# Designed miniproteins, single chains, part 4

Each design is a single chain, and the fold is of that chain. pLDDT is the mean over its residues in the fold that is shown.

## One batch from the design tools (miniprotein)

Design m104
Fold by ESMFold2-Fast:
Structure m104 (fold): chain A 76 residues (1-76)
Amino acid sequence: SPLLERLRQLLRDDAPLEELKRVVSELADHIISLLTDPQQQEDLRAFRDRVLASTDLEEVRNAARGLLMLYETLQE
């Protein structure tokens, strides 16, 4: 996925908070579209909204890593 590789690149390149938020929210929305469970969709929307509200770069980086692991699990 181009979004997944871009997120990995941003994490390697110490990208700014706002760019990380943008790509994390785009990847979260993509994952939501792949889910069939309404509760999982709701949980990921809440996750996305928390990331977008965050002002802590390390919190957003940790959220991004968690989202990458979730997406890789869904691809298996």
Scores: mean pLDDT 83

Design m105
Fold by ESMFold2-Fast:
Structure m105 (fold): chain A 98 residues (1-98)
Amino acid sequence: HMDVDIELGVLLIQIAVGSVAARNAGKEELAKLFDELGRLTIELVNRLVAEGRYDEALEVIKWATEKVRQAGKAFDAGNWEEAKKILEEAVEELRRRL
């Protein structure tokens, strides 16, 4: 589905922006968590698409987009511990589903 490719592309841009912003702020652990979230999201979405599970792939992308939004909001507020927790929980959930 073209929708999966477009929504995944938009999410990956948002993740890249978060990773770069975290590195520029000297928050290397947060940057690595954004990078890991992107890598695991690509892996899970590709697996679901290969299995014909397009609706579930879109749900994963929307879920991850919301987690990136929440982490970004915490980061912009200077709440780096909260941003880290959100990203760590998201990464563990993706690993659990892989």
Scores: mean pLDDT 89

Design m106
Fold by ESMFold2-Fast:
Structure m106 (fold): chain A 92 residues (1-92)
Amino acid sequence: SEEEFYKELVQLKNFLDTLPDEKLSKYTVEDFLKNPEKIFKDLGLPLPSKETIERMKKAIEKFLEKYGIKDKKNITLSELKQLADEFIEKRK
């Protein structure tokens, strides 16, 4: 599960890397967890499958738990990307 989690986190990070930080800073983690489809539409990105979206949501939730982050409303996707980059680099 740790190795599987790492792979899912890398996939999430790769997705976030396709977006400029200015656009990521407009959305919170709570926004993504509540309505990910709306964010993809707002950004003009193709909507992933429901399975892919649920996988991304689970990766985010597990990552926040590992970092002890309880306030999903006040963390932006830009901040999430930064934390994910730090986590991935420490495991390279």
Scores: mean pLDDT 77

Design m107
Fold by ESMFold2-Fast:
Structure m107 (fold): chain A 71 residues (1-71)
Amino acid sequence: GAAPKEMTEEEIKELRERIIEISVRQLELAVLIVTNSEDKEKLKKELEELSEEEAELDKELQEGLEYKRLQ
């Protein structure tokens, strides 16, 4: 069965910090793309890769938070 895993406060903090880092980088890339950077195509690819990583990390965080909610 798909039971949410018990996560430590440290693990939750690390996931949140990673998600924040990705969000900050996505914002930086979005600004560079909007300002018509010469590397626009490369920046878009990096943004797509970061969006996929963020989705995976958010899923892990949601599983940890759901475990706490069910307790």
Scores: mean pLDDT 75

Design m108
Fold by ESMFold2-Fast:
Structure m108 (fold): chain A 99 residues (1-99)
Amino acid sequence: EAYEVGEKLIFEGIRLAVEEKDKEKAIELILEGVRKAAELDTSADQKVRDNGVAFAEENVEEIVDEIIELDYPKEADPKEVYDEAVERLAEKRLAEAAA
């Protein structure tokens, strides 16, 4: 339930990044979505949302950049797009730390 509400806002932000290339609005909606999910989170996803809020607040611009650069088709699952962008950002951070 909480994730559904937050996910809808995140999905709308991702769609704006994919379809409209509107980085500023995508960032705003994604942050709103993760914060909303954290406020309403009452279940097993709580740990993920808690870490997700902190991570998103620090990295949302780079996450949106990854989404825009990957140029996903409009039919792509927003959750999959977000998860892949987050994972790629984490990989970049690890590569920077290792180098």
Scores: mean pLDDT 70

Design m109
Fold by ESMFold2-Fast:
Structure m109 (fold): chain A 89 residues (1-89)
Amino acid sequence: SMAEQEAQLLSEIASAAETLVRGEDPEKANETLRRLIDQLEALKASPRTLQAMIDLFQQALERAKYQNNKEASEILEEHIARLQRLLAG
């Protein structure tokens, strides 16, 4: 189902965001996040799923800022802004 596809993508996005916050290959993590968000946009993910992702990225951003991980913070802020635009449109 579409809900199962959205749940799977959300799980993969959560994993990629965790990798990013840990400082493990931020460029590759960013490329993975862009690809997965592109897939959610193509699937026309529900507002609930988009909000859950925004909440997840905001939690990851708080952790990245606490760790003074500027690169992860900038990447997460970019993806939060993109998801907020998708939610608004």
Scores: mean pLDDT 86

Design m110
Fold by ESMFold2-Fast:
Structure m110 (fold): chain A 62 residues (1-62)
Amino acid sequence: MVAMTVRVDSEAEALEEIDKFLDVSGASGATVQLDREKKLLTLISDDSKSKEETKAEVKKLF
């Protein structure tokens, strides 16, 4: 399991960070958490999820 937290100012930045995280971690997907007040996106690797499911989850948070 791999996790990261990164500052994002937009949905587009969050989607780019997902692509980078999955490429670096080798995971198929991630669980996403967003702190809107701090603009912090937390990604936790989850091989039960796909990249498409992870991106759809992020879009629901914006």
Scores: mean pLDDT 82

Design m111
Fold by ESMFold2-Fast:
Structure m111 (fold): chain A 64 residues (1-64)
Amino acid sequence: SAAAIAAEIDALANAGRGAEAYALAKQVLDDGGEEFLRAVLEAAKRQGHAAAATVLGEVLRESR
């Protein structure tokens, strides 16, 4: 699931749908907490989903 979410965020970002990519990354944090957000970020990095890694890293940095 983490790998699938990372791939979806990457696809949205690469399609120019950056607001939707960010919203999905933020929903991952809101629903699964920081631990799950980190798991999705690690999956993005392992699979070379650079756009997803950037978006997920931004959400993690901005978490309250």
Scores: mean pLDDT 85

Design m112
Fold by ESMFold2-Fast:
Formats: structure tokens, sequence, C-alpha cells
Structure m112 (fold): chain A 81 residues (1-81)
């Protein structure tokens, strides 16, 4: 698996553990997929993802922050690999 595929799989697994509606989970995952495909995993990309996630219904500020932190963590690990 490519690093991007591994990050996507990890984010999919993490999103599945959050108490979100199926529609919100699908929307969050689609945003993560779009940002990874665009190569937007740096600090600016994480901020853009956070802004996009803030537009999702049924996602609390704490859940959005957790998603942003998870993406930043995985992006850092990929950069170090």
Amino acid sequence: LSPEERLLAAMREFIATLPLSPAAKAAALALVEEHLRAGRTGAAGVRELGDDLATLPDVSPAQREALEMALAHYATELAAA
C-alpha cells in the first residue's frame, strides 16, 4: 500500500469509531480523501481540512479537532518514513 492509502485506511478506521451519523462519516472521509489526493497534508492542508470539516452537520468542535489532530499526526509519520 502507498503511504497515502495507509493514511486513508487509518483515517477511515478512526472515523468509524466516532459517534457520527453514517452520512457525516461518509462526508468526513470524502474530505480526507480529497485533501490526500491533492497532497494537502502540510500545515496549510490541515487547516483547510479543518475548515471543510467545520461545514459538516452533526460534527462537534471536539470531533473536528480530533480529526485534524489525527490527520496531522499521520501526515507527520508519513513525512518521517
Scores: mean pLDDT 72

Design m113
Fold by ESMFold2-Fast:
Structure m113 (fold): chain A 82 residues (1-82)
Amino acid sequence: MMPAEEALKKAEEYIDKAEAALAAGDARTAHEYAAKGLEYAMEALKVADKELVPRAVGLAIRAIGLRFEAYLLDPSIPLESL
């Protein structure tokens, strides 16, 4: 598996892309990027040292929130998976 720091960086990159897509009104792209951000945050959490756990958890929560916001813009988006 990738190192925790690399996974955290990928999670942040996808979460930032999800926020940008959501701001542009692209709910499906926002949901897709948020799902990827959550995936990387969860991978980071599996291998994170105790000092990195709060950051990984925070990114996971943020990604979940973005997926929910995307769903509110387009309720046809599945919350479970793409």
Scores: mean pLDDT 80

Design m114
Fold by ESMFold2-Fast:
Structure m114 (fold): chain A 109 residues (1-109)
Amino acid sequence: SSLDKLIEELYRLFLEFVERVRASEDLEAVREIVRESVREAAREEGLEQYAEALEAFLLNAVDDPERFTPENLEEFRNMLYALSDVLEIPVERLLRVLIRALRRVLERL
């Protein structure tokens, strides 16, 4: 489905982010880039009130990078649906803001 393709695209970008985090010598700079990129993306999508939760989701790549491998897509999918349920945001909107935020993060790293 189109939704499955968006989830796969987000996870591809997220795994690229995990690799960049592993190569980084300054994790504090990475966290700041994530914060600013998420804030900008959340504002563009009208989700500013959720910026902190969206930031925390992406910072899983910094806090527990070993958890994320190409084989763990289904666990990542479950995390996305759990976040969607907790924030009461449609998963399609959640995917759009996270993809936008993550593309900015990767451009700035």
Scores: mean pLDDT 89

Design m115
Fold by ESMFold2-Fast:
Structure m115 (fold): chain A 116 residues (1-116)
Amino acid sequence: MEEYEKALELLKSVSDEELQKIQDRLYNIIDAAIEAIKKAKTPEDFAKLLQEKSGVKVLEVKYDEKNKTYTIKVLDPELGAEITITIDENGNVIKIESDNPLLKALSILQKKADEE
């Protein structure tokens, strides 16, 4: 709840145009990553598909056998930010980490909405 309140306050401090741009870009990257998980059989194929579909530069892809999760680190040239996304094998977003505080705030709000 404290994280949710801080996220809301941060998002209120930015313009609707800036928020929309960040949100659209984040969703585009997530959708591209989910499709790459379904289609790619190697980390190299994964990086290629993700870069081709979203325009990000893939810095690192890790698979955690214990948790059945993919951890994907990208550089988004449009946002100028490094983003780390953790997705399970079913395409559920587990975690988003970024040096961009607005991306982190959006992730917190998304997680709260998914709780319903």
Scores: mean pLDDT 75

Design m116
Fold by ESMFold2-Fast:
Structure m116 (fold): chain A 76 residues (1-76)
Amino acid sequence: MEEAEEIASMSEEEAKKAIEGLAEAAKLHVQAGDLAAARHYLELIEETARFLEEKGMKEVAEFARKQAEEVREAIE
């Protein structure tokens, strides 16, 4: 939760890079069979999207939601 708020405080470019890193980490955990860790990263991305939308960063929030959807599909 603290991490999500920190990412939402970054520049648009930095936030996108951080979100992409979280999505990649989640997918690696899925490949390793660590679904609990993958779900933790998914929740962090979803919370980050919420904070970004509240701050008016619509493009980055939409990017975060798209990354969250890709992670969810990888888990299922």
Scores: mean pLDDT 81

Design m117
Fold by ESMFold2-Fast:
Structure m117 (fold): chain A 85 residues (1-85)
Amino acid sequence: SVTDGVSRRVNGRLGIIDSIVEHARKLKDEEEKRELLQSAIDMTQRLIDELQTLLSNSTDQETKDLLQKRIDYAQQKLDEIRKEL
């Protein structure tokens, strides 16, 4: 289903973002660490933008509620990564 496809894609992207953040946390080079954290921020922002576009194009309330929850989660993650810069 469209909902299942969206959830799988979002979970995949969030997993990649988490991997980048965890890799950055292990780095001792502050410049390389900042570059990876910035990459994670950019990826998270793009995910939010894509989810907002899907939300604006959705007419089904169940899909809208799912997308809003995913946006809220991604926004919280974005704020957490920004605090590590």
Scores: mean pLDDT 86

Design m118
Fold by ESMFold2-Fast:
Structure m118 (fold): chain A 81 residues (1-81)
Amino acid sequence: SMEELVELLRAAGAPEELIEEAERLYREGRSPADVLLEVAGELSSEAYRARQAGDLEKAAEYEAVADKLLARAEELLRQEA
């Protein structure tokens, strides 16, 4: 459900802006796994930008959230197979 998706993203530490994007993608008919992959991709891009700016702590935080979302997406994709 959308509620479960939002709770997962918030618990993982995703920014509110990306949670709002996730809700939009889910409403447009994307699967929960596809939504998590999209958000993880955005977080990886944010981590890359933070590293380029020299903010290694913030980069590590974004990467940690992205890794949690990727792991959950992989689990959901295995359940769909």
Scores: mean pLDDT 87

Design m119
Fold by ESMFold2-Fast:
Structure m119 (fold): chain A 61 residues (1-61)
Amino acid sequence: EEDAWIDELVERAKKAKTPEEMREIYDELLRRANGKPEEFFRLVARLNHRYYGLPLESILK
């Protein structure tokens, strides 16, 4: 399930303290995207939505 997988990556990202740990998360995103840039950016957008939990306009206040 994609949503459960994204939630797991969010928890891993919250625990990541080094660039190497973040690289591992991005490598998993790239592997799932299977070389498709649009799919990769879609997955990154979902991860960011879950990680921050805020719409873009909330960041500007």
Scores: mean pLDDT 69

Design m120
Fold by ESMFold2-Fast:
Structure m120 (fold): chain A 97 residues (1-97)
Amino acid sequence: MLEEIKEKLLKAVKEGDEEEAEKYLKELLELKPSREEKEELIREIAELAQDGSFEQKLIAAKIVARLMLEEVEENGVLDVEKVKEQIEKELEKLKAL
């Protein structure tokens, strides 16, 4: 079941079909994949995108980002406000140069 959805997701990324990739990513996440399964999927998507078009690389990057966010959500809380504060702090350092 997980492998079938994974194959469909990889095919959608390879074909540059963002809508199909988004659909199969959602189905895969509903199965609550393990950390190891997410890491393997990220690796396979990265390998597939390495020789791909810019559009395929963008789709791959979006999928990897969502898989990473799911891992953070399971093991911690990503505070978007704190991320923004950190970015603003780094920009202030650049202004001081």
Scores: mean pLDDT 71

Design m121
Fold by ESMFold2-Fast:
Structure m121 (fold): chain A 71 residues (1-71)
Amino acid sequence: SLLDRLLDTLDRMLRDAKISKDPQFAEDMLDGARFLYRTYAPQLSPEDRERLRERLEEFEKELKKIIKESE
């Protein structure tokens, strides 16, 4: 499904950011994830959109941690 592909994409982006530990790369991933949500959320059912939003919130917290730990 579209939702499953989006969730898998976010999971891969987070893994790559955690491996790189580069704050600029983490910021790029954060921008990319927000763009992904804006682009695809309107195409999802309200239920799937909420599930994507919850995963995105977790994803953003983890990326912000990488950014913060750089300084």
Scores: mean pLDDT 84

Design m122
Fold by ESMFold2-Fast:
Structure m122 (fold): chain A 79 residues (1-79)
Amino acid sequence: MDALDKEELIEVLKEYKKKHGDVVKQEDLINYLKTHINESTAAGKASVHDLTKFVNEFAEKNNGEVNLTELIEKIKKEM
């Protein structure tokens, strides 16, 4: 997959939450999301950049931790 659409991103985040709980480290989440994106393509690189920026913006609120429930809600409202 070259990029994640909004619905696919939400499902990937729900899967990650089931396995790792509500609060995860930003770096671990970004690395997991990268497994669903082909970074060898221009579209995949752009998708990783955009997702990394979005996750970083969210993680700044919690010292590098991401609340997955709040992140999913923000994605549903803003993406």
Scores: mean pLDDT 72

Design m123
Fold by ESMFold2-Fast:
Structure m123 (fold): chain A 73 residues (1-73)
Amino acid sequence: MDPLVERFLEDVEAYVKKNPNASREEFLETVRTIAQSYPAAVQEKVAAALAELEKQPNLSNEEMLAALREKLS
């Protein structure tokens, strides 16, 4: 995996662990905000993955994190 993608996923995992009661909307917005601190290539991959996750309204934040790991590997 790209080291910058792995670091991005670690930042998202840390957010989920610290904010277990965060809403789906708060999770998606925070993930977008975290991605903005990374290079354009990472932002593009994250945006594509988030677009697919937004089509799946029944996923928990932990399930969305797992799906991000799968889509970005």
Scores: mean pLDDT 83

Design m124
Fold by ESMFold2-Fast:
Structure m124 (fold): chain A 100 residues (1-100)
Amino acid sequence: SEEEVKKVIRELADGNERLIENFKTSSVEEILEDLELAKRLYEELLRYLEKNGADKESIEIVREQIEFYEELIELVKKGASKEEIIERLKERLEELKKKL
């Protein structure tokens, strides 16, 4: 349902907001650990949604979020600044909010 899709989007948006706030005071190592943990949690959410026959739109949005976190992890490993990672999270948050 549209309400279930919006619930998934809100959960992803809330996750990004928490990471943005936490990363302001985190070390690079803590940022990497938190991104890897968030990715694993979204992969678990994806498996849950697929197993329970969730809406294709919910599944695709979670897949996009996993891919986004994979890109952020690679950027951190390549020496991207904390400010760059936070800005990308903010941009993704605004994209998610537009779908609500």
Scores: mean pLDDT 87

Design m125
Fold by ESMFold2-Fast:
Structure m125 (fold): chain A 91 residues (1-91)
Amino acid sequence: MEAERLAEEIRRLFEEAARLIEAGPEQVPQAQALVDEAIALADRVSPEAGRVARGYGAAALMAAELGNYEKAREFLLEGARETIRLILEAA
């Protein structure tokens, strides 16, 4: 998979997870599934990118469980940016 195409897919997964979390607590399990998919894709290219994606994903899901959906969204969008940066640097 081309690094740029993978980066775009990871971005889409994190952005969709952020939208689901904003929709309400009932969507958190689906958002978690999308984050897990993004982590798996990142791990295939760079273990460092996978670790970063996992860290931000965990922080976002914890914030959502605590009812802080704004912070959860911030973590997911920041996680997308940092994960993509590492993937493109690893290419």
Scores: mean pLDDT 84

Design m126
Fold by ESMFold2-Fast:
Structure m126 (fold): chain A 60 residues (1-60)
Amino acid sequence: NIEKLRKALELAAINMKENNLSITEENIREAAESYNVSYETALKLAREEAEKNGVKVVKS
């Protein structure tokens, strides 16, 4: 479910920024599995939400 994943990633990006943390590729993989979305799609969505909130996506 792409829309639910996007909302979850938006919230995660906000929380990561507030705590001065980065989103990891492992976090994205786990989210992709939980929402039954491909890793490639989840990574794209995560990068978009991270960019909007000034958070980086990093290797695990």
Scores: mean pLDDT 83

Design m127
Fold by ESMFold2-Fast:
Structure m127 (fold): chain A 72 residues (1-72)
Amino acid sequence: MSPGAKAMKERYEELLALLKAGKANQQQLDMGITAATVYITLVYQEQGKSAKEAQEEAKKRAEELRALFEAA
């Protein structure tokens, strides 16, 4: 895993921890979704997967994160 992917993964995991604790605000959600999108894109590129596959996974992950935020 690249250093950039690792850094984005850590930011995404920070959002997951905040969502689990019910402490995430809208700005943290937006920043964490951006980090998750970058992380998924970098990992998929490293695995030789298409940009389309990365975009589809990132979209699903963003929808899941928003659903968790709204359920809190």
Scores: mean pLDDT 83

Design m128
Fold by ESMFold2-Fast:
Structure m128 (fold): chain A 108 residues (1-108)
Amino acid sequence: MEELEKVSEEEAVKAAQEAVHKAIKLGSKYDGDIKELNEEHLEKIKKGELPEKIGPLVALAYELLTSEEVNYALLKAYLELLKRYKNGEELSEVEKEFLEEVKKKLEA
């Protein structure tokens, strides 16, 4: 989050790098995938709270929430469809294409 009045550009970049590195390090203990990021975890990320046990997924979700290309609604839709797919529900062709496109962005 950019705070022009309180943080210099250098400090903002450093803080972002430290947050990402911390999230990645914490997530080394979490072997789940993005399907385990439930609505409660997404709501905490929106409030600026980073749960330790989901470090890399939290960092990824934060990047998606702050990106112009992928926002909270897309991430939530992805998680809902991924849960349906994991439960053996039949997804439409459009829903499967959506999962693949979001997955490509998350793996980029």
Scores: mean pLDDT 49

Design m129
Fold by ESMFold2-Fast:
Structure m129 (fold): chain A 81 residues (1-81)
Amino acid sequence: MEEVKKLLEEADKKSRESGEEVQKGNYDKGIELMEESRKKLEEAKEIAKEVDEEMYEKIKKSIEVLEGQIKKVEEEKKKNE
């Protein structure tokens, strides 16, 4: 469980950094950071699946939200090409 919490904390930090980059118009950097956050959430999900079903479901929902955010940033990038 400590490893899951650490991965979730790292994912949150990268998500926040991504938001700052997107606000500055650095869409590629923002997408890269969101993808890194998603990888950390996927690692946390795999660990949680074995020890905490409630945490596993919450992490799955967080990944879905993050994937939606990535699509939105990709659309904003296309408009600013």
Scores: mean pLDDT 83

Design m130
Fold by ESMFold2-Fast:
Formats: sequence, C-alpha cells, structure tokens
Structure m130 (fold): chain A 78 residues (1-78)
Amino acid sequence: MSPVQKEIERLMRDAIRQGLSDEEIVSLTVRHLVDKLGISPDQARDFASRFLEKSEGKSDEERLKIGMEEVRKLEKEL
C-alpha cells in the first residue's frame, strides 16, 4: 500500500468513526487526492460519483473497502 493510500485509509476510518456522511467522506478524500496526487477535477468527480453509488446502503467496513478500492484504481491510472 502506498503512503497516500495509508493516509487516505486513516482519513476514511476517522471520518466513518466520527459518523460523517458519505458525501463528507468523499469531500475529505478528494481534497487529499488533489493535494497529494494532483488529480484533475474530472478524476475527482468520477471518484466521488463511483464511491457514492457503490457505498449507498453498505456497512462501515464495506464503505471503507469500497473507498480504498476506488483510491487504488485511481492511483494506478496516474
């Protein structure tokens, strides 16, 4: 797992633990991806859309797994 992926996993775990919404988790994660990897606004939007669609109605553990899978896919595309 890359340093960025480790930081995002921690960020997502803390946000989920705090009871933040999927939209708030996405906002925090996208900001970190922009700051660390320089992803484009289009890449950020696509990530947000895919995460929100897949995470709806899922458990905290599945939401974290989905988020980390989407982050790994995005990093491979760079």
Scores: mean pLDDT 82

Design m131
Fold by ESMFold2-Fast:
Structure m131 (fold): chain A 96 residues (1-96)
Amino acid sequence: SMAELEARLEELAEESGELLERYVETGKEEDKEKLKEKLIEMVRLAVEMGVTPEQLEELLEYVRKKAADPSLSEKGKLAAELLAEAIEEVLEELRA
């Protein structure tokens, strides 16, 4: 159901936030990969909830601009960069 998908999206968002904080603290590649996996799962779930490939392309352009923004925090830039990678991965899956 949509309510179940919304609850799972909220859970993944919370988990992604915790993993981002851990990666910023540790700098470990394994923590980065865990974060990226959760972001990919969130993007896939958004598609299941009705987000179109065109909307994902618009979001990708937006997060890429944010990652390049010199006024954004280092943590915010990192989050935007990893989210951009997750969106690219899901877009490739949708076009295969």
Scores: mean pLDDT 85

Design m132
Fold by ESMFold2-Fast:
Structure m132 (fold): chain A 65 residues (1-65)
Amino acid sequence: SLVDLLEELLAIVEAEPHPGAAVQRAMEKLREANLSEQQRRIAAELISLYVTDPERARAELEKLK
């Protein structure tokens, strides 16, 4: 599901202490995923938000259910 993928992407970002490497790994995973353009946009925005404000990103993920 999209939520499961988003949780996996955020876990990738959390596991990598280097922000640039974390974003690169998450974006590579996202590019390989069979998602609609809207779903990719949501995921990319969530990853970007997590780097800036992880608490807000987590709250947005919870809203997606």
Scores: mean pLDDT 77

Design m133
Fold by ESMFold2-Fast:
Structure m133 (fold): chain A 86 residues (1-86)
Amino acid sequence: MEEELERAVREGEEGAILAHEGYLEGSASKYTGGAIRVIGAGTHAMIVGGPELGAEAARLGAERARERGAEVGAEVAERVAEGFEK
């Protein structure tokens, strides 16, 4: 479980960073690709541990992306986390 969560968090982080890069470059395909990657990461965690784990993976990915300066990407990942909580 811990290893699966860590993998999902890393995918969420990289997806958030890709979305942030897409935003800065004006690339809709990068932005959308990043968002889809965050959704995939949360979905993987949800399959393993339920919607709360999906939300947690997306939220931790957002936090790591924000620590790397990807503010807009972190916001995308936080919105994905909210979706898993609903």
Scores: mean pLDDT 84

Design m134
Fold by ESMFold2-Fast:
Structure m134 (fold): chain A 72 residues (1-72)
Amino acid sequence: SDLERALRALENMRLHTEGASPEEQKEMAIRGLRTLRSAGLVSEELADLGIEAVEESGGDLEEAMKRLEERV
């Protein structure tokens, strides 16, 4: 599902940005979600909700994933 793909991307970004600053974690997560949107792997609506969740979570990608799940 689109949600599972978005959550997987956020999880992968969290793992790959371990030890990075919160700002770098946000930037990489947003870039990942934009890439999935551009590739047609997730809907524009879901990608936008995910980007919003990442921005609101201040680089806490576990919190971003939780917020995205609550909105879908």
Scores: mean pLDDT 83

Design m135
Fold by ESMFold2-Fast:
Structure m135 (fold): chain A 85 residues (1-85)
Amino acid sequence: SLLEEAIEKAREFYEKDPEFVAKTLVDLGLVKSVEEALKNPEFLIRLMAAVLLLSEHPELDFDQLAEELGIPDEVREKLKKIFKI
């Protein structure tokens, strides 16, 4: 599935350069700091998967994607602004 593939890609990015992934999400305004981002690797990977999916597949049901990835409401609002949903 597209969701599983995005999670696998996000995990590979995290394993290769976790600080770069954290900085990317901080720059997008999705997390407050690199230090906070690195405290929860699974959430960081899921957030990066959401960014990858929304960048490549804007046609996807955002609400369903956010539920499946466990994205909290405050972060969903930020993602909607970034990707013009």
Scores: mean pLDDT 84

Design m136
Fold by ESMFold2-Fast:
Structure m136 (fold): chain A 84 residues (1-84)
Amino acid sequence: LPEVEELIDKIKSKDPKVREEAFKQLKEYLDGLSREELKEALVVIFQKLKEDLDPETKKILNEIRDYIVSRLSEEDYLEALKKL
């Protein structure tokens, strides 16, 4: 999902306004995704969370992770983990 990766790169911005806007856009993008696409987005978030991130970026990505998890069943979550 190229859009998820592009929005995550914007969340890494040093400008707080750019980060807030990217976070909002990412949440809105995620709201339009199917269950399968949400699982793929979750895998991307997990991969990005393995990087050496600044605390504010890590906080936002953890919030996005929790948001996606809240929209998935336990079974869908476990399937996403298998793709890692």
Scores: mean pLDDT 81

Design m137
Fold by ESMFold2-Fast:
Structure m137 (fold): chain A 65 residues (1-65)
Amino acid sequence: SEELEKKLEEAERIARALVDELRVMTPQQRDDLLAAFREYLKKLGLPDEVIDELVARIRAEYDAA
């Protein structure tokens, strides 16, 4: 679906911006921010599997710095 693709692209743009912020946070702050982002993605109507994959990718990306 074009609508789903656009929502995913927007989610990925936000995720990229979050990575820089997450790098300077404590583990507790990171978990809180990622939980808030997950809730935001659920409200956008993204499938749970897609949300889980995106969050895992964000975690891997800020850890690789």
Scores: mean pLDDT 80

Design m138
Fold by ESMFold2-Fast:
Structure m138 (fold): chain A 100 residues (1-100)
Amino acid sequence: KVPSLEEFKANVEAQKAAVLRLAEKSEVAGAQMAREMGRAIEDAIKLWEEGGVPKEVLKERLEYALAQVRELAAETADLPAVVAVLEEIARRLEEKIKEI
C-alpha cells in the first residue's frame, strides 16, 4: 500500500516515458499525462507522510521527484503546455521540501 522508493522510481520512469510518447503525437495528451504524473507523485507523498516515513527520508524522496520533473521539463522545453504543467508540479514540490 505504501510505495517503496524502488516502486516509486519505477513508476516515475514509466510515467516520464508515457509523457514523452504521448507528447510526440499530441501536446494536449502529453500535458494530460504530466498532470496524472503530478497526481501520482502527490498521492505517493501523502501515503509516505501518513505512513510515518521519517522527514529526512521524505525530503530525499521529494528531491528525487523534483529532479525527475525538472529533467522532463528540459526534455519537453519546446512544448509550452507540457512545460507549464511540469513547472507547477516542480513549484509544489519545492514548497513541500522547504517545509520539511
Scores: mean pLDDT 87

